# Designed miniproteins, single chains, continued (2): the designs that were tried, part 1

Scores and structures below are computed, not measured.

Each design is a single chain, and the fold is of that chain. pLDDT is the mean over its residues in the fold that is shown.

## One batch from the design tools (miniprotein)

Design m4001
Fold by ESMFold2-Fast:
Structure m4001 (fold): chain A 110 residues (1-110)
Amino acid sequence: SITEEQIKSINETTEEWKKKASPEMQEVLDALKETMIKVFELNELSEEMLYLLSKVQNLVKKAALNPEEVTEEDREELIKELEELIEYLKKHAPEAVPAAEKLLEKAKKW
């Protein structure tokens, strides 16, 4: 279950990452925030779910904070990890799929 403190922490973290981010990456960060909230609203979080989400978070964090260091391989890896996350969500948490698919669409446009 998600707490108000967890929602506040997610909001504060994503707003901090937005400070150096391009307008397109800001849209990715907003969609990541929605995806994280939907995942943390789940009654049970598996270690695999948290691992898949953390890989996406780390790639988005790098892209937001160090945009000049982002390679085409990093972009391809983000899309791949998002597709793996979505396939996992389709089987285990279908309610989080729309938020994750929106995140994938924003990441593809960035």
Scores: mean pLDDT 84

Design m4002
Fold by ESMFold2-Fast:
Structure m4002 (fold): chain A 74 residues (1-74)
Amino acid sequence: SLLDEFREKMEEVLEKIKELAEKGDVEGAKKLQLEFDRWALRVLTQTTDPEVAAELVELMNETGREMNELIEKA
């Protein structure tokens, strides 16, 4: 499903951000976060189901918090 694809992409991006943060590449991690946000917004704007849109917004907020935590720990 679209939500499953979103969760898979989220996990992939979080792993990459963690790797960049561990290397001290904070700017690279921030750039990847911005690229993910732009992709996520495109997915959201293409979603016509309001329940799916609501779940995507919740996942985006959750992912954003995790990304910020990983970057700040760098």
Scores: mean pLDDT 83

Design m4003
Fold by ESMFold2-Fast:
Structure m4003 (fold): chain A 69 residues (1-69)
Amino acid sequence: PPPPLTEEEARRVFERAKETLEKLAQSGADPETILRAARAIANTLRERGAPDEFVEEVLKAGEEIAKKV
């Protein structure tokens, strides 16, 4: 299996995830699409052994962005 993500790697992935979700919102994606994307990213982080806080932060970012559209 691949090695677990470091905290720095997980933080970088989280920042890129937020950017991706914001771009989806700007492209006219509906809230369900944004939430689905956030959950997919969160699941990938969990499978890669990222700390739970980063998984939670991705899900929260998805919810906040979905609320704006």
Scores: mean pLDDT 80

Design m4004
Fold by ESMFold2-Fast:
Structure m4004 (fold): chain A 74 residues (1-74)
Amino acid sequence: MAEIRRLAREAFRLAAEAELLESQGTPENIAQAEELRKRAEELQKQLGELRLKDPEATDEALAEAQAETAARLA
Protein backbone atom coordinates (compact mmCIF):
# COMPACT_ATOMS: atom_id res chain seq x y z
CA MET A 1 0.00 0.00 0.00
CA ALA A 2 2.49 2.68 1.13
CA GLU A 3 5.02 1.51 -1.50
CA ILE A 4 2.48 1.92 -4.34
CA ARG A 5 1.63 5.45 -3.17
CA ARG A 6 5.34 6.34 -2.93
CA LEU A 7 6.02 5.08 -6.47
CA ALA A 8 3.00 6.93 -7.88
CA ARG A 9 3.94 10.24 -6.22
CA GLU A 10 7.58 9.93 -7.32
CA ALA A 11 6.59 9.16 -10.94
CA PHE A 12 4.31 12.20 -11.22
CA ARG A 13 6.84 14.44 -9.43
CA LEU A 14 9.67 13.44 -11.80
CA ALA A 15 7.47 14.01 -14.87
CA ALA A 16 6.48 17.48 -13.61
CA GLU A 17 10.11 18.40 -12.86
CA ALA A 18 11.17 17.22 -16.34
CA GLU A 19 8.50 19.44 -17.93
CA LEU A 20 9.75 22.45 -15.95
CA LEU A 21 13.36 21.84 -17.02
CA GLU A 22 12.34 21.45 -20.69
CA SER A 23 10.50 24.78 -20.51
CA GLN A 24 13.80 26.52 -19.61
CA GLY A 25 15.24 25.46 -22.98
CA THR A 26 18.97 25.12 -22.23
CA PRO A 27 20.76 22.04 -23.63
CA GLU A 28 21.82 21.01 -20.10
CA ASN A 29 18.27 21.32 -18.74
CA ILE A 30 16.89 19.37 -21.72
CA ALA A 31 19.40 16.56 -21.07
CA GLN A 32 18.47 16.55 -17.36
CA ALA A 33 14.76 16.45 -18.28
CA GLU A 34 15.36 13.40 -20.52
CA GLU A 35 16.93 11.51 -17.59
CA LEU A 36 14.01 12.42 -15.31
CA ARG A 37 11.50 11.35 -17.99
CA LYS A 38 13.22 7.96 -18.31
CA ARG A 39 13.00 7.47 -14.53
CA ALA A 40 9.33 8.50 -14.52
CA GLU A 41 8.58 6.09 -17.39
CA GLU A 42 10.28 3.22 -15.52
CA LEU A 43 8.18 3.94 -12.42
CA GLN A 44 5.00 4.20 -14.52
CA LYS A 45 5.80 0.79 -16.05
CA GLN A 46 6.17 -0.68 -12.54
CA LEU A 47 2.85 0.91 -11.54
CA GLY A 48 1.23 -0.60 -14.65
CA GLU A 49 2.36 -4.07 -13.56
CA LEU A 50 1.04 -3.43 -10.03
CA ARG A 51 -2.27 -2.24 -11.50
CA LEU A 52 -2.70 -5.59 -13.25
CA LYS A 53 -2.31 -7.38 -9.88
CA ASP A 54 -4.28 -4.93 -7.69
CA PRO A 55 -6.17 -2.42 -9.86
CA GLU A 56 -8.24 -0.87 -7.05
CA ALA A 57 -5.33 0.00 -4.74
CA THR A 58 -3.11 1.10 -7.65
CA ASP A 59 -5.81 3.27 -9.27
CA GLU A 60 -6.47 4.97 -5.91
CA ALA A 61 -2.76 5.69 -5.46
CA LEU A 62 -2.44 7.04 -9.02
CA ALA A 63 -5.51 9.28 -8.61
CA GLU A 64 -4.12 10.68 -5.33
CA ALA A 65 -0.68 11.33 -6.87
CA GLN A 66 -2.17 12.97 -9.98
CA ALA A 67 -4.44 15.24 -7.91
CA GLU A 68 -1.56 16.21 -5.59
CA THR A 69 0.79 16.97 -8.51
CA ALA A 70 -1.90 18.98 -10.35
CA ALA A 71 -2.58 21.02 -7.18
CA ARG A 72 1.15 21.75 -6.73
CA LEU A 73 1.50 22.88 -10.38
CA ALA A 74 -1.62 25.06 -10.34
Scores: mean pLDDT 78

Design m4005
Fold by ESMFold2-Fast:
Structure m4005 (fold): chain A 73 residues (1-73)
Amino acid sequence: SEEEKQKLIDEARKVSDELIEALKNQDFEAVNKYREKFLEILDKLRELGVPDEEIQKLVDETNKKVNEIQKEL
């Protein structure tokens, strides 16, 4: 359902934010945990038929934030 897709998109963004916080804290165990959760959510979104373009936007948003933090470390 569209509601289920939206919930997973929101969860992906939340997990992405948790990954960024873990990275800022240099908690690499938490980074690995949230990275795996993020990828699992993306796979579920693909299975539900969310367009590749929308999934790629989630990936790009997360990668941009990761790269910004890595430059500061």
Scores: mean pLDDT 85

Design m4006
Fold by ESMFold2-Fast:
Structure m4006 (fold): chain A 65 residues (1-65)
Amino acid sequence: ATSEQQIDMLIRAVGRLYGQDVADALRQAIKQGASADEIKQLLIEKGVPPESAANVAKAYQQFRS
């Protein structure tokens, strides 16, 4: 799978678990070049548990590598 496909799957999973508004915010942040730390903070502000937000940010960082 391409990095783009892996990132799209991650965003879809976030939408299923935490809501489409959170997924949309995540997609916009990624399009704007957000760092893993910025993504983690965005998710926490949207009500995602800190541990889950850190895991999403880590997955995003790995898919970019």
Scores: mean pLDDT 84

Design m4007
Fold by ESMFold2-Fast:
Structure m4007 (fold): chain A 82 residues (1-82)
Amino acid sequence: SSENLQQAARLSRQSARIAREESTDPEIGEQAAFSSNNAAFSAELNDSENAIDSLQTSARLSKQGGADRAARLSSQGYNLVR
């Protein structure tokens, strides 16, 4: 639904901020944030396929970087739009 996509976009933007803030590896944190912002952009355009792909990538990278809160937010977004 459009409401789920809007909520996924909000969660993705929060995930991006937290990934930058909480990642122990700044390079991984930036990659996670980039993917999360791409997810938000795709969700805002009602592009569910690209939003799903970007959310999966951001969740994985956030977890690798130790930004567990960011990974959870991206996973919540994924569950809303899949």
Scores: mean pLDDT 89

Design m4008
Fold by ESMFold2-Fast:
Structure m4008 (fold): chain A 82 residues (1-82)
Amino acid sequence: AARERAKAALEEMIEAAKKSPKVGDTLIEHAKRALEALDAGDYDAAMEHVAQMFNEALKGGDEEAVRAAQRALVAIAEVKSA
């Protein structure tokens, strides 16, 4: 359940990043690394990659990507707590 939500949130981040013309490639890179870390069970690395995406989205002014990154952070935190 928690891991499935985290994966769905990361996939949503990738879709949001594809729609971001300013920072899309950088956001996609961070989102993919977060997904790889989640699959490896490295939740600290997954959180770090999502935080990097959040900061890049803020710099780019991409509100949709910022919201997606916030949801992914919450979902990964739930996996760490389980």
Scores: mean pLDDT 77

Design m4009
Fold by ESMFold2-Fast:
Structure m4009 (fold): chain A 79 residues (1-79)
Amino acid sequence: SADEGARKGRQLAAEKGGPNVGIGAAMSGSGAHYEGGFDGALWGARTAQDGFKQYGVDEAGNAAYEGGLIAGKGASEGR
């Protein structure tokens, strides 16, 4: 489900970058998927990764990417 994907994505990202990164990853993945399906989720996940890497936090950026993908997939599969 969308909620399950967002929760799992948030948890994964939070484990590596802290709670705020988890929230950002879940929002980016789920929000992008709303408009573009799986491709939108990929775009949202990449945008989150790039944003965190801009601040020199590669670990958080990678966690945001993985969390965003999980959230986006959960949203897509929650039909």
Scores: mean pLDDT 57

Design m4010
Fold by ESMFold2-Fast:
Structure m4010 (fold): chain A 91 residues (1-91)
Amino acid sequence: SVEDKLQRMLDLSRQAVELSNQAVDAYKKGDYEKARELTEQAEEKERQLNRLVQELKAQGVKIPKEVMQAIIDAQSAVTLARMLVHVQEKS
């Protein structure tokens, strides 16, 4: 159902934020391997989230503002984690 997909999007958004925050914490502690692995897991959650967004938009479903905000927050968190991993690889 649409309600089940919206709930899954909220769950995936929360998981992406949690994994991204853990990746940033690992990076700050100098555990670059763990930071990379957690970032890769967060990116997988972001890919699943983006697929659901495209599916609902293709079906003409309007995503509620609160769900859209959670998606934006998740994408921002994953982007930060990805940037930190990229900086470490250039060092």
Scores: mean pLDDT 87

Design m4011
Fold by ESMFold2-Fast:
Formats: C-alpha cells, structure tokens, sequence
Structure m4011 (fold): chain A 64 residues (1-64)
C-alpha cells in the first residue's frame, strides 16, 4: 500500500530487509488460505467462510 511505501522510506536498510522477508512469509500464507478456501467451498462452506475471514486479517497485516 502507499502507507507501506512511506513507512519504508523512514526505515534503515536493515529494517527494510527484515520487513520484506516477513512480508514474503505473509504472502505465502495468503496463497495457502486462498487454496484452502477453494478446496472447502464445495465441501464445507462454513469452514471456507472461516478461512476467508482469516485471509482478510492476513491481508490487513500486509497493508501495514
């Protein structure tokens, strides 16, 4: 997000490196949740809805 870019401008090079590494982990988590939603949408809609809520929370972390 634009806020994330502004935050990165204020950080040291080492802090930026560590932050980006953490974001890679969060991005992988998003992909796993998206796959879980696809799998459970036809099998267990309630479980798929819980994963959708988890995905939205994870996306909010990526916007920091």
Amino acid sequence: SMEEIEKLKSMTPEQIKNYKRSLEGLKKGVELLEKAIEIYSGIDPEKAERYRRALEQLKKLLEK
Scores: mean pLDDT 70

Design m4012
Fold by ESMFold2-Fast:
Structure m4012 (fold): chain A 96 residues (1-96)
Amino acid sequence: MEEAAKKLSEAAALGRAAYQSALSLGDKETKEKAEKVLGKVEKLLSKLPKEMQMKIHEEAEKKSPEIFKKLDTPEKAKEAVKKAEKLVKEAEALLK
């Protein structure tokens, strides 16, 4: 559970940052992929205690702006989505 929470926190931060980057760059495909990743994060979060869900959201809110500053190209935003997808898949495996 704790390892899954760490992965979901990182995935949420990356997904939120990539979404904002894709939105600012007009990249609809990357925006849609980021939304899909964030949706999967929320579904997996529902398996965790409420207190842990709140902590993950707080961490994502703190980390997302820092990551967003680094996602200044569509390619970087796309790579952030891929990393978030991998983290979600790893978290899902841990929550089986």
Scores: mean pLDDT 85

Design m4013
Fold by ESMFold2-Fast:
Structure m4013 (fold): chain A 80 residues (1-80)
Amino acid sequence: MREEILRIAEKLLTERLKKAGREKDIAYVVEVVRTSMERAKDPVEAMTLTAQELIAAGKPELANIAVKSIFEAALEVRKA
């Protein structure tokens, strides 16, 4: 379950960051999401940890994209 959410979130993140003109930030944001998912008990906590780290790094716009990607990935796994 967590592994599937992470895989889908990574794909969504890559697509959204490219669309937003943030292709150079993809590797960094994906790593933040992976680390947050590993530390978190559930997807909601993963979204919180991801947002906190990206905001602390001075990148709140990336936090919004990352949180949305985790949320939609979790929703997609629930539909399957």
Scores: mean pLDDT 82

Design m4014
Fold by ESMFold2-Fast:
Structure m4014 (fold): chain A 80 residues (1-80)
Amino acid sequence: DREKLVEILAFAMELVRAAAPTGADMEAILDALMERFGLSREEAAEVVSLAVKALEDGLTPEETVERLLKAEEARRKALK
């Protein structure tokens, strides 16, 4: 749920931020997310993409999750 998504995204954002100075292997970030949160490889890749975009946009994990949930709610209302 919201709190779990914030936790997952915050962890991913910190791994991406830590990797940037050293060029760490992306596979290590995916593996860490899969191990810690039980995500599939595809889910871990999506989380990494969101983390990269959040860091580029200067957003917090909480702000990113709120935007994602609002976008999903708007999509559901449009498609109802």
Scores: mean pLDDT 75

Design m4015
Fold by ESMFold2-Fast:
Structure m4015 (fold): chain A 70 residues (1-70)
Amino acid sequence: KYEELRKELIEAFKKGDVEKVKELMDQIINEMSKEEALETIRELVKLAQENPEYKDEMNKVVKEAIDKLK
């Protein structure tokens, strides 16, 4: 159901489009269950490890998303 949203997020992440990643993360947090949002966040953490050039900026986005889920 949310495959397109997750796909767009991953593509934006790989392109280093921090602003787009933030917008899509906000949408995911608001539209998905907490469990599904956390699964998506775990996927982004793995992608950040594979793309170290965006690591610091993406870690900030992930932290903000986790804080919103608390």
Scores: mean pLDDT 74

Design m4016
Fold by ESMFold2-Fast:
Structure m4016 (fold): chain A 68 residues (1-68)
Amino acid sequence: PTFAELVPSVEALTRVAGIGPALAQALVDHYGSPVAALKAILEQPDKVPGVGPEVRRAVMAGLAALSA
């Protein structure tokens, strides 16, 4: 699956990333799309407000499970 298939909406981003809807919406507003927000979490989690290494690990685990 592609990132677009995994996170077609803000709601999908909240489920995949395990983050709250307010943070997910803020990231989409900042990065322009759920896919861009997800990429930012994976590539530069330390530069994303409200996202630490724990959120990145949760996202990576979720993506691995969905890819299996």
Scores: mean pLDDT 71

Design m4017
Fold by ESMFold2-Fast:
Structure m4017 (fold): chain A 79 residues (1-79)
Amino acid sequence: SDEEILEETVRRLTELAEQLRAQGKIQQAIRVESMESLLIIMTKVMNVPVRDALNKLYDEALKNNDLETAQIIRDVLAS
């Protein structure tokens, strides 16, 4: 379901941000955390459909050369 896709995406982005912080990649971690927050705001506050919100964040991840975030979004959208 879209709720399960959203929950899985948030979980995987949280794990990625924690791993980046542990590696000292603080600026990358902040970017991932910001994208996670934007996803929650778009879906829970603005009522944007989950798949539309994920497509927007996928484009933003690619623009920022954040291939790890882009891969997570691609994987969840394929389900």
Scores: mean pLDDT 89

Design m4018
Fold by ESMFold2-Fast:
Structure m4018 (fold): chain A 123 residues (1-123)
Amino acid sequence: MLTEDDRIILRGFVFGVPVSEILKRLGLSSSTSPQSVARLYIRALRKLAEAAREQNPLLAEILRDAVEAVEANLDTIKSQEEVIPFIRAKLAEAAAAHGVTLGQVLRAIMDFLLTGKFPPLKL
């Protein structure tokens, strides 16, 4: 189940809220490492993938593939400001591999956060 912290992270990710503001909202240090910040986001996305598994297996697959790609490359992230662009790039790559746009994935995440449901992705 998604926690309040997970929801803050996912909303911030979808709406492009800077990492520094998310850390403040979570009560976390501004000196939190880029890798630790990235792990907060991929943990929330992994939980979202699990929640989507039955209602939207395509979204679950895309989210899982993106999380695995980010996790494999955490050491390449050099600053907090790179975290969201890097995760978005891996999510866009995973989406494209499945014939879906990043915009469609972000919309599906937003719809879930607003309604608690995963509508099917139209290809």
Scores: mean pLDDT 86

Design m4019
Fold by ESMFold2-Fast:
Structure m4019 (fold): chain A 101 residues (1-101)
Amino acid sequence: MLEEAERRAREMRRLAQERKDESGPVRVEERGANPRAWRLLAEKAEALARYVERGEIPPLQPGEVITATDPETGGTVSVTLEKGGAKALREAARVARQRAE
């Protein structure tokens, strides 16, 4: 029992590390230019990256979309992830910050 649990834990750590080490490409969709929505998306992606790094949530699935909407203007922006690890989420945050200019 203990040895089996340790073997499973090692395999899970290996898979999680592989996902963390991949940033992957980031696909961007924007409907109406809205720097506030991009800033909100950057904050959301950074928060998700921290949760993944802490092991509080599993890595997101490939093809998942992170979206943010500015409640004041209704402008919506989205980023599609090809990798769901913390590096991919931080890359999404970087792209969002760049577009928030």
Scores: mean pLDDT 70

Design m4020
Fold by ESMFold2-Fast:
Structure m4020 (fold): chain A 62 residues (1-62)
Amino acid sequence: MEEEREKAIERARKNAQFVADSAPPDKQRELAENAAAITLSPVFSKEEALAEAQRIADEVLA
């Protein structure tokens, strides 16, 4: 369980980073959050995926 969640978070970071690098500055956060949330959805609940996606977007945009 923990290993699957850790792998999902790592994939979400990579996806969010890729999207952030490609997006215009005013859309970077929104698109990064969406990409992370989609990546996390199979492993996390909807609420958990959204919370983790926000944290991941903060990390990749820092």
Scores: mean pLDDT 79

Design m4021
Fold by ESMFold2-Fast:
Structure m4021 (fold): chain A 89 residues (1-89)
Amino acid sequence: MKGEKIKKLVQKLIEDGLLNPNHPDLKVDGVFDEDTVRALAIALDVKLPVPGTEDKDGPNLRAVLKAIQKKYNLPGPIDGKIDDALAAF
C-alpha cells in the first residue's frame, strides 16, 4: 500500500480511538502489519476470515478496511481497498 495514505489512515484511526497510540507494534510509517490489523479487528468487532494470521493484501486486511469504510460511511463500494475516498479521509 502507498505509505502516505496509510500513515494518514493510521493517524486518523488513532485520533478516533480505534487504535491505541501506545500500542508497541503500531507504527505511523505507512505499513499495515498483522498487529495493526488484529487491533483494528478487535476495535471494530470484525471477524477475521483467516484467524491467527495476516496477509498484508489478503482477506484479513480487506475485512478490516471494509469495516472502516462502513463505519465512516465512505462514498463508493465497500470493497476493502484504500480508494480515493478513504485516502481523502
Scores: mean pLDDT 61

Design m4022
Fold by ESMFold2-Fast:
Structure m4022 (fold): chain A 104 residues (1-104)
Amino acid sequence: SMRDELVARLRALAAEEAARIREWARERGLPEETIERILALFEETVAEAEALIRAGASAEEVLAAIQARMLALFEELSERDPEGAELLVAALGTLARRLGEAMA
């Protein structure tokens, strides 16, 4: 189905961004527990987007949900973990842009 194809694309794009988070965070010398925390928050956002796609949400709804989660996570993390916040926002922003292009 088109929804299954879109979910597969979301997961493929998410895997690329997760790998980028892991490599970039390790290059910056972030602790492994911090890297796993960032990846968990990223995966939670991906899982929310997947659930919305499976429920038949529009492209606009899916992208708005990713953007809202990105803003909330930045607000939560920026004062305590600014490097983690920057990596997460960059990865989610790239995911949203690439997913939006795939949904057009």
Scores: mean pLDDT 85

Design m4023
Fold by ESMFold2-Fast:
Structure m4023 (fold): chain A 67 residues (1-67)
Amino acid sequence: LLAAAPAIVAGARAAGADVSLEQARAAIRAAERLGLENLTLASLQEASGTRLSPHEAAALLTGVARA
């Protein structure tokens, strides 16, 4: 799943969300640890160590769900 991080970033940018490779990797690791159903904006912010907008969080969740 970590190999999907570049594709997640590309998909997020196509949706207008400016996310980094490290944020995408953090989202994948959080999904692996917690399960996709338990991913929230708060858990993504904690995992990435950065503030995420709802739009950025939604783009990351969509990308991880497709991976």
Scores: mean pLDDT 74

Design m4024
Fold by ESMFold2-Fast:
Structure m4024 (fold): chain A 89 residues (1-89)
Amino acid sequence: SLRSVIDQALQVVQRMINTLMRKGNVKGAQQLTDIMRQSQQALRQGDYRTAMQYLLQGIDIGIAEARAAGDDDMAAQLDQVKQQVQQAL
């Protein structure tokens, strides 16, 4: 369902934020946090399409950061959720 896809995207982006914060990548964590806030604002307004577009931006940034860090498991999780979000758009 659309709700399930959005919930998975929110969860994987939040996990990436936590990973970046733990590793001291404050700038990356802040960028994803700002995107997460924009997505949540759109969800609050019932704008699911805009929320999913913000989540896709966050996932793309997350994939780049995960790959740069050699975090193949996180990159794979983000890629899987990206496919689900793209299919729901």
Scores: mean pLDDT 88

Design m4025
Fold by ESMFold2-Fast:
Structure m4025 (fold): chain A 86 residues (1-86)
Amino acid sequence: DEEEIRRLIEEILELIKTESRKLSEEALEALKKAREEALKEGKVPGILETLRLVLEALRLSAEEGAEEMEPEEVKEALEALEKELK
C-alpha cells in the first residue's frame, strides 16, 4: 500500500521535527530515498517493516529525552532501510 508507506515516512519525519532531534545528513538522505523508491515502485512489504522499525526506534529515543540522546539506533534502522531498497 503506497499510501501506508508514505504515511509512515511522513510520520517519521514529523517525529524528528517535533522532537528537535539532529539526524546525520546520511540518515535523512536514506529516509528521503526510501520515500522516493516506495512511491515509485510500490515496494510495500519490505519497506513497510523497515519503516516501522525506524519509527519505533525514534519513539524509544524520544521517550528517553531529546537533549542527551544518542541517535545510533535510528541510524542503524535507516541503514537497514537503505539496504532494503537495494
Scores: mean pLDDT 57

Design m4026
Fold by ESMFold2-Fast:
Structure m4026 (fold): chain A 87 residues (1-87)
Amino acid sequence: MKLELSEEEKELLEKFIKKAKEIAEKIEDVAKYVAAFLLLISLDVDETDESSWNFLYELIKPEDPELAEELKKFYEKLLEKAKEQGV
């Protein structure tokens, strides 16, 4: 099932995507993780494992540690929301 995001969650996703895209432009190997992250907007969170989110966290942390912490908390909230929706 496609996870239904709130306005706040969509705004947070947009921030993470923008930052990840800026970083990915410096490192070609990161492009696949940015693509996987973008798929989470249109796909169920169940299709993305914790290792992908941890990679994005580690990628963003050196450039923006505050945004990286928001990403970690956002992932935790998505897991909680998926459980609440029976996914």
Scores: mean pLDDT 67

Design m4027
Fold by ESMFold2-Fast:
Structure m4027 (fold): chain A 101 residues (1-101)
Amino acid sequence: SHMEELVKKRREEVEKQYRELKADPAGLDALIDAVVDYLLERFPGREEDILKLPDKELRQIILHALVELGVPYPLAQRLLEDHGDEFLERVRKRLEERIAA
């Protein structure tokens, strides 16, 4: 039961951090830019390969990038779960824009 209370408290803190991030469009845009920059630096010349990845594999790479950028793992997971499709779409669009011009 003590462990169940700690897990609940941790989930509540992650949910709070997630709501705060969602309420900051500029912070979310900066985070998306940082993820795209990370991918371009980590995989130079492989941008088209990244865009062709299935959603599951792209999600794993983005999760890794978020953690490397200092986002706590539970918060990174939360961002990619319930609203992951919007986050993935925004990353793909930003990456496509960087490749095109």
Scores: mean pLDDT 76

Design m4028
Fold by ESMFold2-Fast:
Structure m4028 (fold): chain A 87 residues (1-87)
Amino acid sequence: SVTARAEIVGLKQNSNGTYTGTVRFTFRAPGLPEQVTDVTLTMHKSDGPVTEVREVEVGGHRFRVTAKLTINSDGTVTLTAEIDELS
């Protein structure tokens, strides 16, 4: 079996009016070394949502990892992470 994990490493507001978010995706398969993929997104406060998609292969399994950074109308910022196994 493969273990897949997504972690929010950080989300910060920058002095130049941008936001930077980092998601760490960690994959572990028995008998194989741990595989780590970091995705960093930067979004300006006046822009629409920013999305980054990566494909990762571990132990014969393929995964799509998605990180999305959005700003809400109340000025809050949301960073989301998803892992989908590909058939």
Scores: mean pLDDT 84

Design m4029
Fold by ESMFold2-Fast:
Structure m4029 (fold): chain A 78 residues (1-78)
Amino acid sequence: SELEELQKRIDELERKALDPNATIDELEEILKEAFELGKRLLELAKKNPERIRDYTLLQFRLIGVIATIHVRLRQLKQ
């Protein structure tokens, strides 16, 4: 299902964001992908109000990924 595909994509972003071997460039690309996916989730929530809770929960998971990457980028760039 579309929700399962979105879930798997977020799981992949979480794994990549936590990869201790990830470079600054890789973390910045994951960050861009997370923002674009977040925009898509907001659009999907508007178009499918019955599934709004599912898309909102996935959006909160993406916020966690974005926060993790920001912390890691700050540590690596200092």
Scores: mean pLDDT 85

Design m4030
Fold by ESMFold2-Fast:
Structure m4030 (fold): chain A 84 residues (1-84)
Amino acid sequence: SIKEIEDILKKIVENAKELGANEDAKKKVEALEKLLEEIENKEHSIDELMKLWEEISKELGLDEETTKTVLDRLKGLKERAKKR
């Protein structure tokens, strides 16, 4: 559900903020906040959110670990929805 996606993203934002106010953490927070804003302001499917995250990650130059972590969580939610 969208709520589960929001909860996951908010937790990642909180973890990034706790790790420190360096430039890498700041970019991660900015990217995650952009994705959260899209979820809050527009109706999106999980497929659209995954595509948006790929685009945001490439635009902001996020590291592969951060990009993959969010994508894997979105894929997990999509697969769980298909089984029900």
Scores: mean pLDDT 70

Design m4031
Fold by ESMFold2-Fast:
Structure m4031 (fold): chain A 111 residues (1-111)
Amino acid sequence: SKQQELYEQMQRLAQQAHLQFMLDNLPGALRQMQQFVEAVEQFIEEVTDPSLEPLVKELREKLRQLRELLRQAQQAIADGDWESARQYIDQAMRVIDDIGVLLSQMMKKLS
């Protein structure tokens, strides 16, 4: 299904973001995280089950938090503030992990 395809894509993007962060490639991590946001937004559009609305609402709130952290990370990188960029990306990784838990719960209900 399209939902299953997007879920697998999101898992791969999260793994790549973690890898880039471990390699101290902050611009690379940011790019993977931005693609993760796009994949999550597409996944939300594919969810039509009303029973999932509470999880979709929570997911949208986490996405908003993630987008703001990525905006702050991008600005910090542009300013040469690598310490702040690393902190924002670290916070973004935690939000991605939270989103992963929500996505896993949604996929179990869709199976």
Scores: mean pLDDT 89

Design m4032
Fold by ESMFold2-Fast:
Formats: sequence, C-alpha cells, structure tokens
Structure m4032 (fold): chain A 70 residues (1-70)
Amino acid sequence: MSLVEALESPDVALRLVAAHDAAEAYRAGKIEDLEAAKKVLEKLANDPSEHPAVRKAARESLERIEEIEK
C-alpha cells in the first residue's frame, strides 16, 4: 500500500497513521509521488467532514514536509 492509498483509505485509523507518518516517509525517501501525497494531505487538512485528529495530523505533516523542502 502506497502512502497515498493509505491517506485515501475509508478507514479513519489508517488515514490517521498515514498522516502521522507522512513527514518521516518523505525524509526517508519512501514517498513514490510527493506531489500526489502533498495534495491528499492538503485535502485532509482542509476537509471539514474529516475526523479532527486526521485533519491535525495531515496539517502538521504537511508543514513538516514543507520545512524539510526549504
């Protein structure tokens, strides 16, 4: 399962774990499609119908990825 597949999972727990792990996966060079992953993280962070914990994890991981890209 790719990071994007996990982030788009219908399982809230899988989305939460994937969102938390996204920045570490990026740092380890394990993200196959960074632009797709960033797009999904941005959608999760800004989706008012998403679970609050998933939104927070996605936002925090996206911010961390952007800091690493600097």
Scores: mean pLDDT 80

Design m4033
Fold by ESMFold2-Fast:
Structure m4033 (fold): chain A 67 residues (1-67)
Amino acid sequence: HMSLEEEVARALALLDSGVEFKGKPLTREYLASLPLEERKELADWVAEKAGVSRPVAYAVVQAYAES
């Protein structure tokens, strides 16, 4: 069982790794520009890639966009 802190750390590490989404680098500005539907799609991708739960991935993506 992965702790919440571990899941958050993995999701953040993925977002900070220079990952691309739809051909663009994932910057906070780019994330903030995404509509809700695309943020959910990104969160699903982060959950799969980082091996974290979907709700944690969604929360991290939203927090990253707001920072």
Scores: mean pLDDT 79

Design m4034
Fold by ESMFold2-Fast:
Structure m4034 (fold): chain A 55 residues (1-55)
Amino acid sequence: KKEAEEKAREIVRQGMDEGRGEAAIREASKLLEKAGFSKEEIDKLIDDTAREHAL
């Protein structure tokens, strides 16, 4: 599960840098769902990653 978190964070960061933020968030969310994360966990992880990257 930790590897899925790291991959999802990287997808979001890369997508935001490339102007594909919405598509990247969708891709990362699907990856985390397949890895067994709850919707609450997915939403928090994506929000935290996007907030950290925007700083």
Scores: mean pLDDT 77

Design m4035
Fold by ESMFold2-Fast:
Structure m4035 (fold): chain A 74 residues (1-74)
Amino acid sequence: GQARYDQIVNSDLSMSQRAQYYQALDDAYVDRVMATRGMSRAQIDTMVDSARAGLPEDVMRRRLRAVRVAEVQR
């Protein structure tokens, strides 16, 4: 429920651990993460896909930045 969602959003987790938790959430919680973290669905999907591929946190951060830049240029 809400308490688990709040714990995930406010946890001092690594980017890869946080991405794994976002992957496990249903669409309602993902939408709420998008709203509260200011992240798009594409940004969350990028984190999840990078974590699933076992990429280092530094690579995940670079990919997320690239998605943010692309979204600003639309």
Scores: mean pLDDT 66

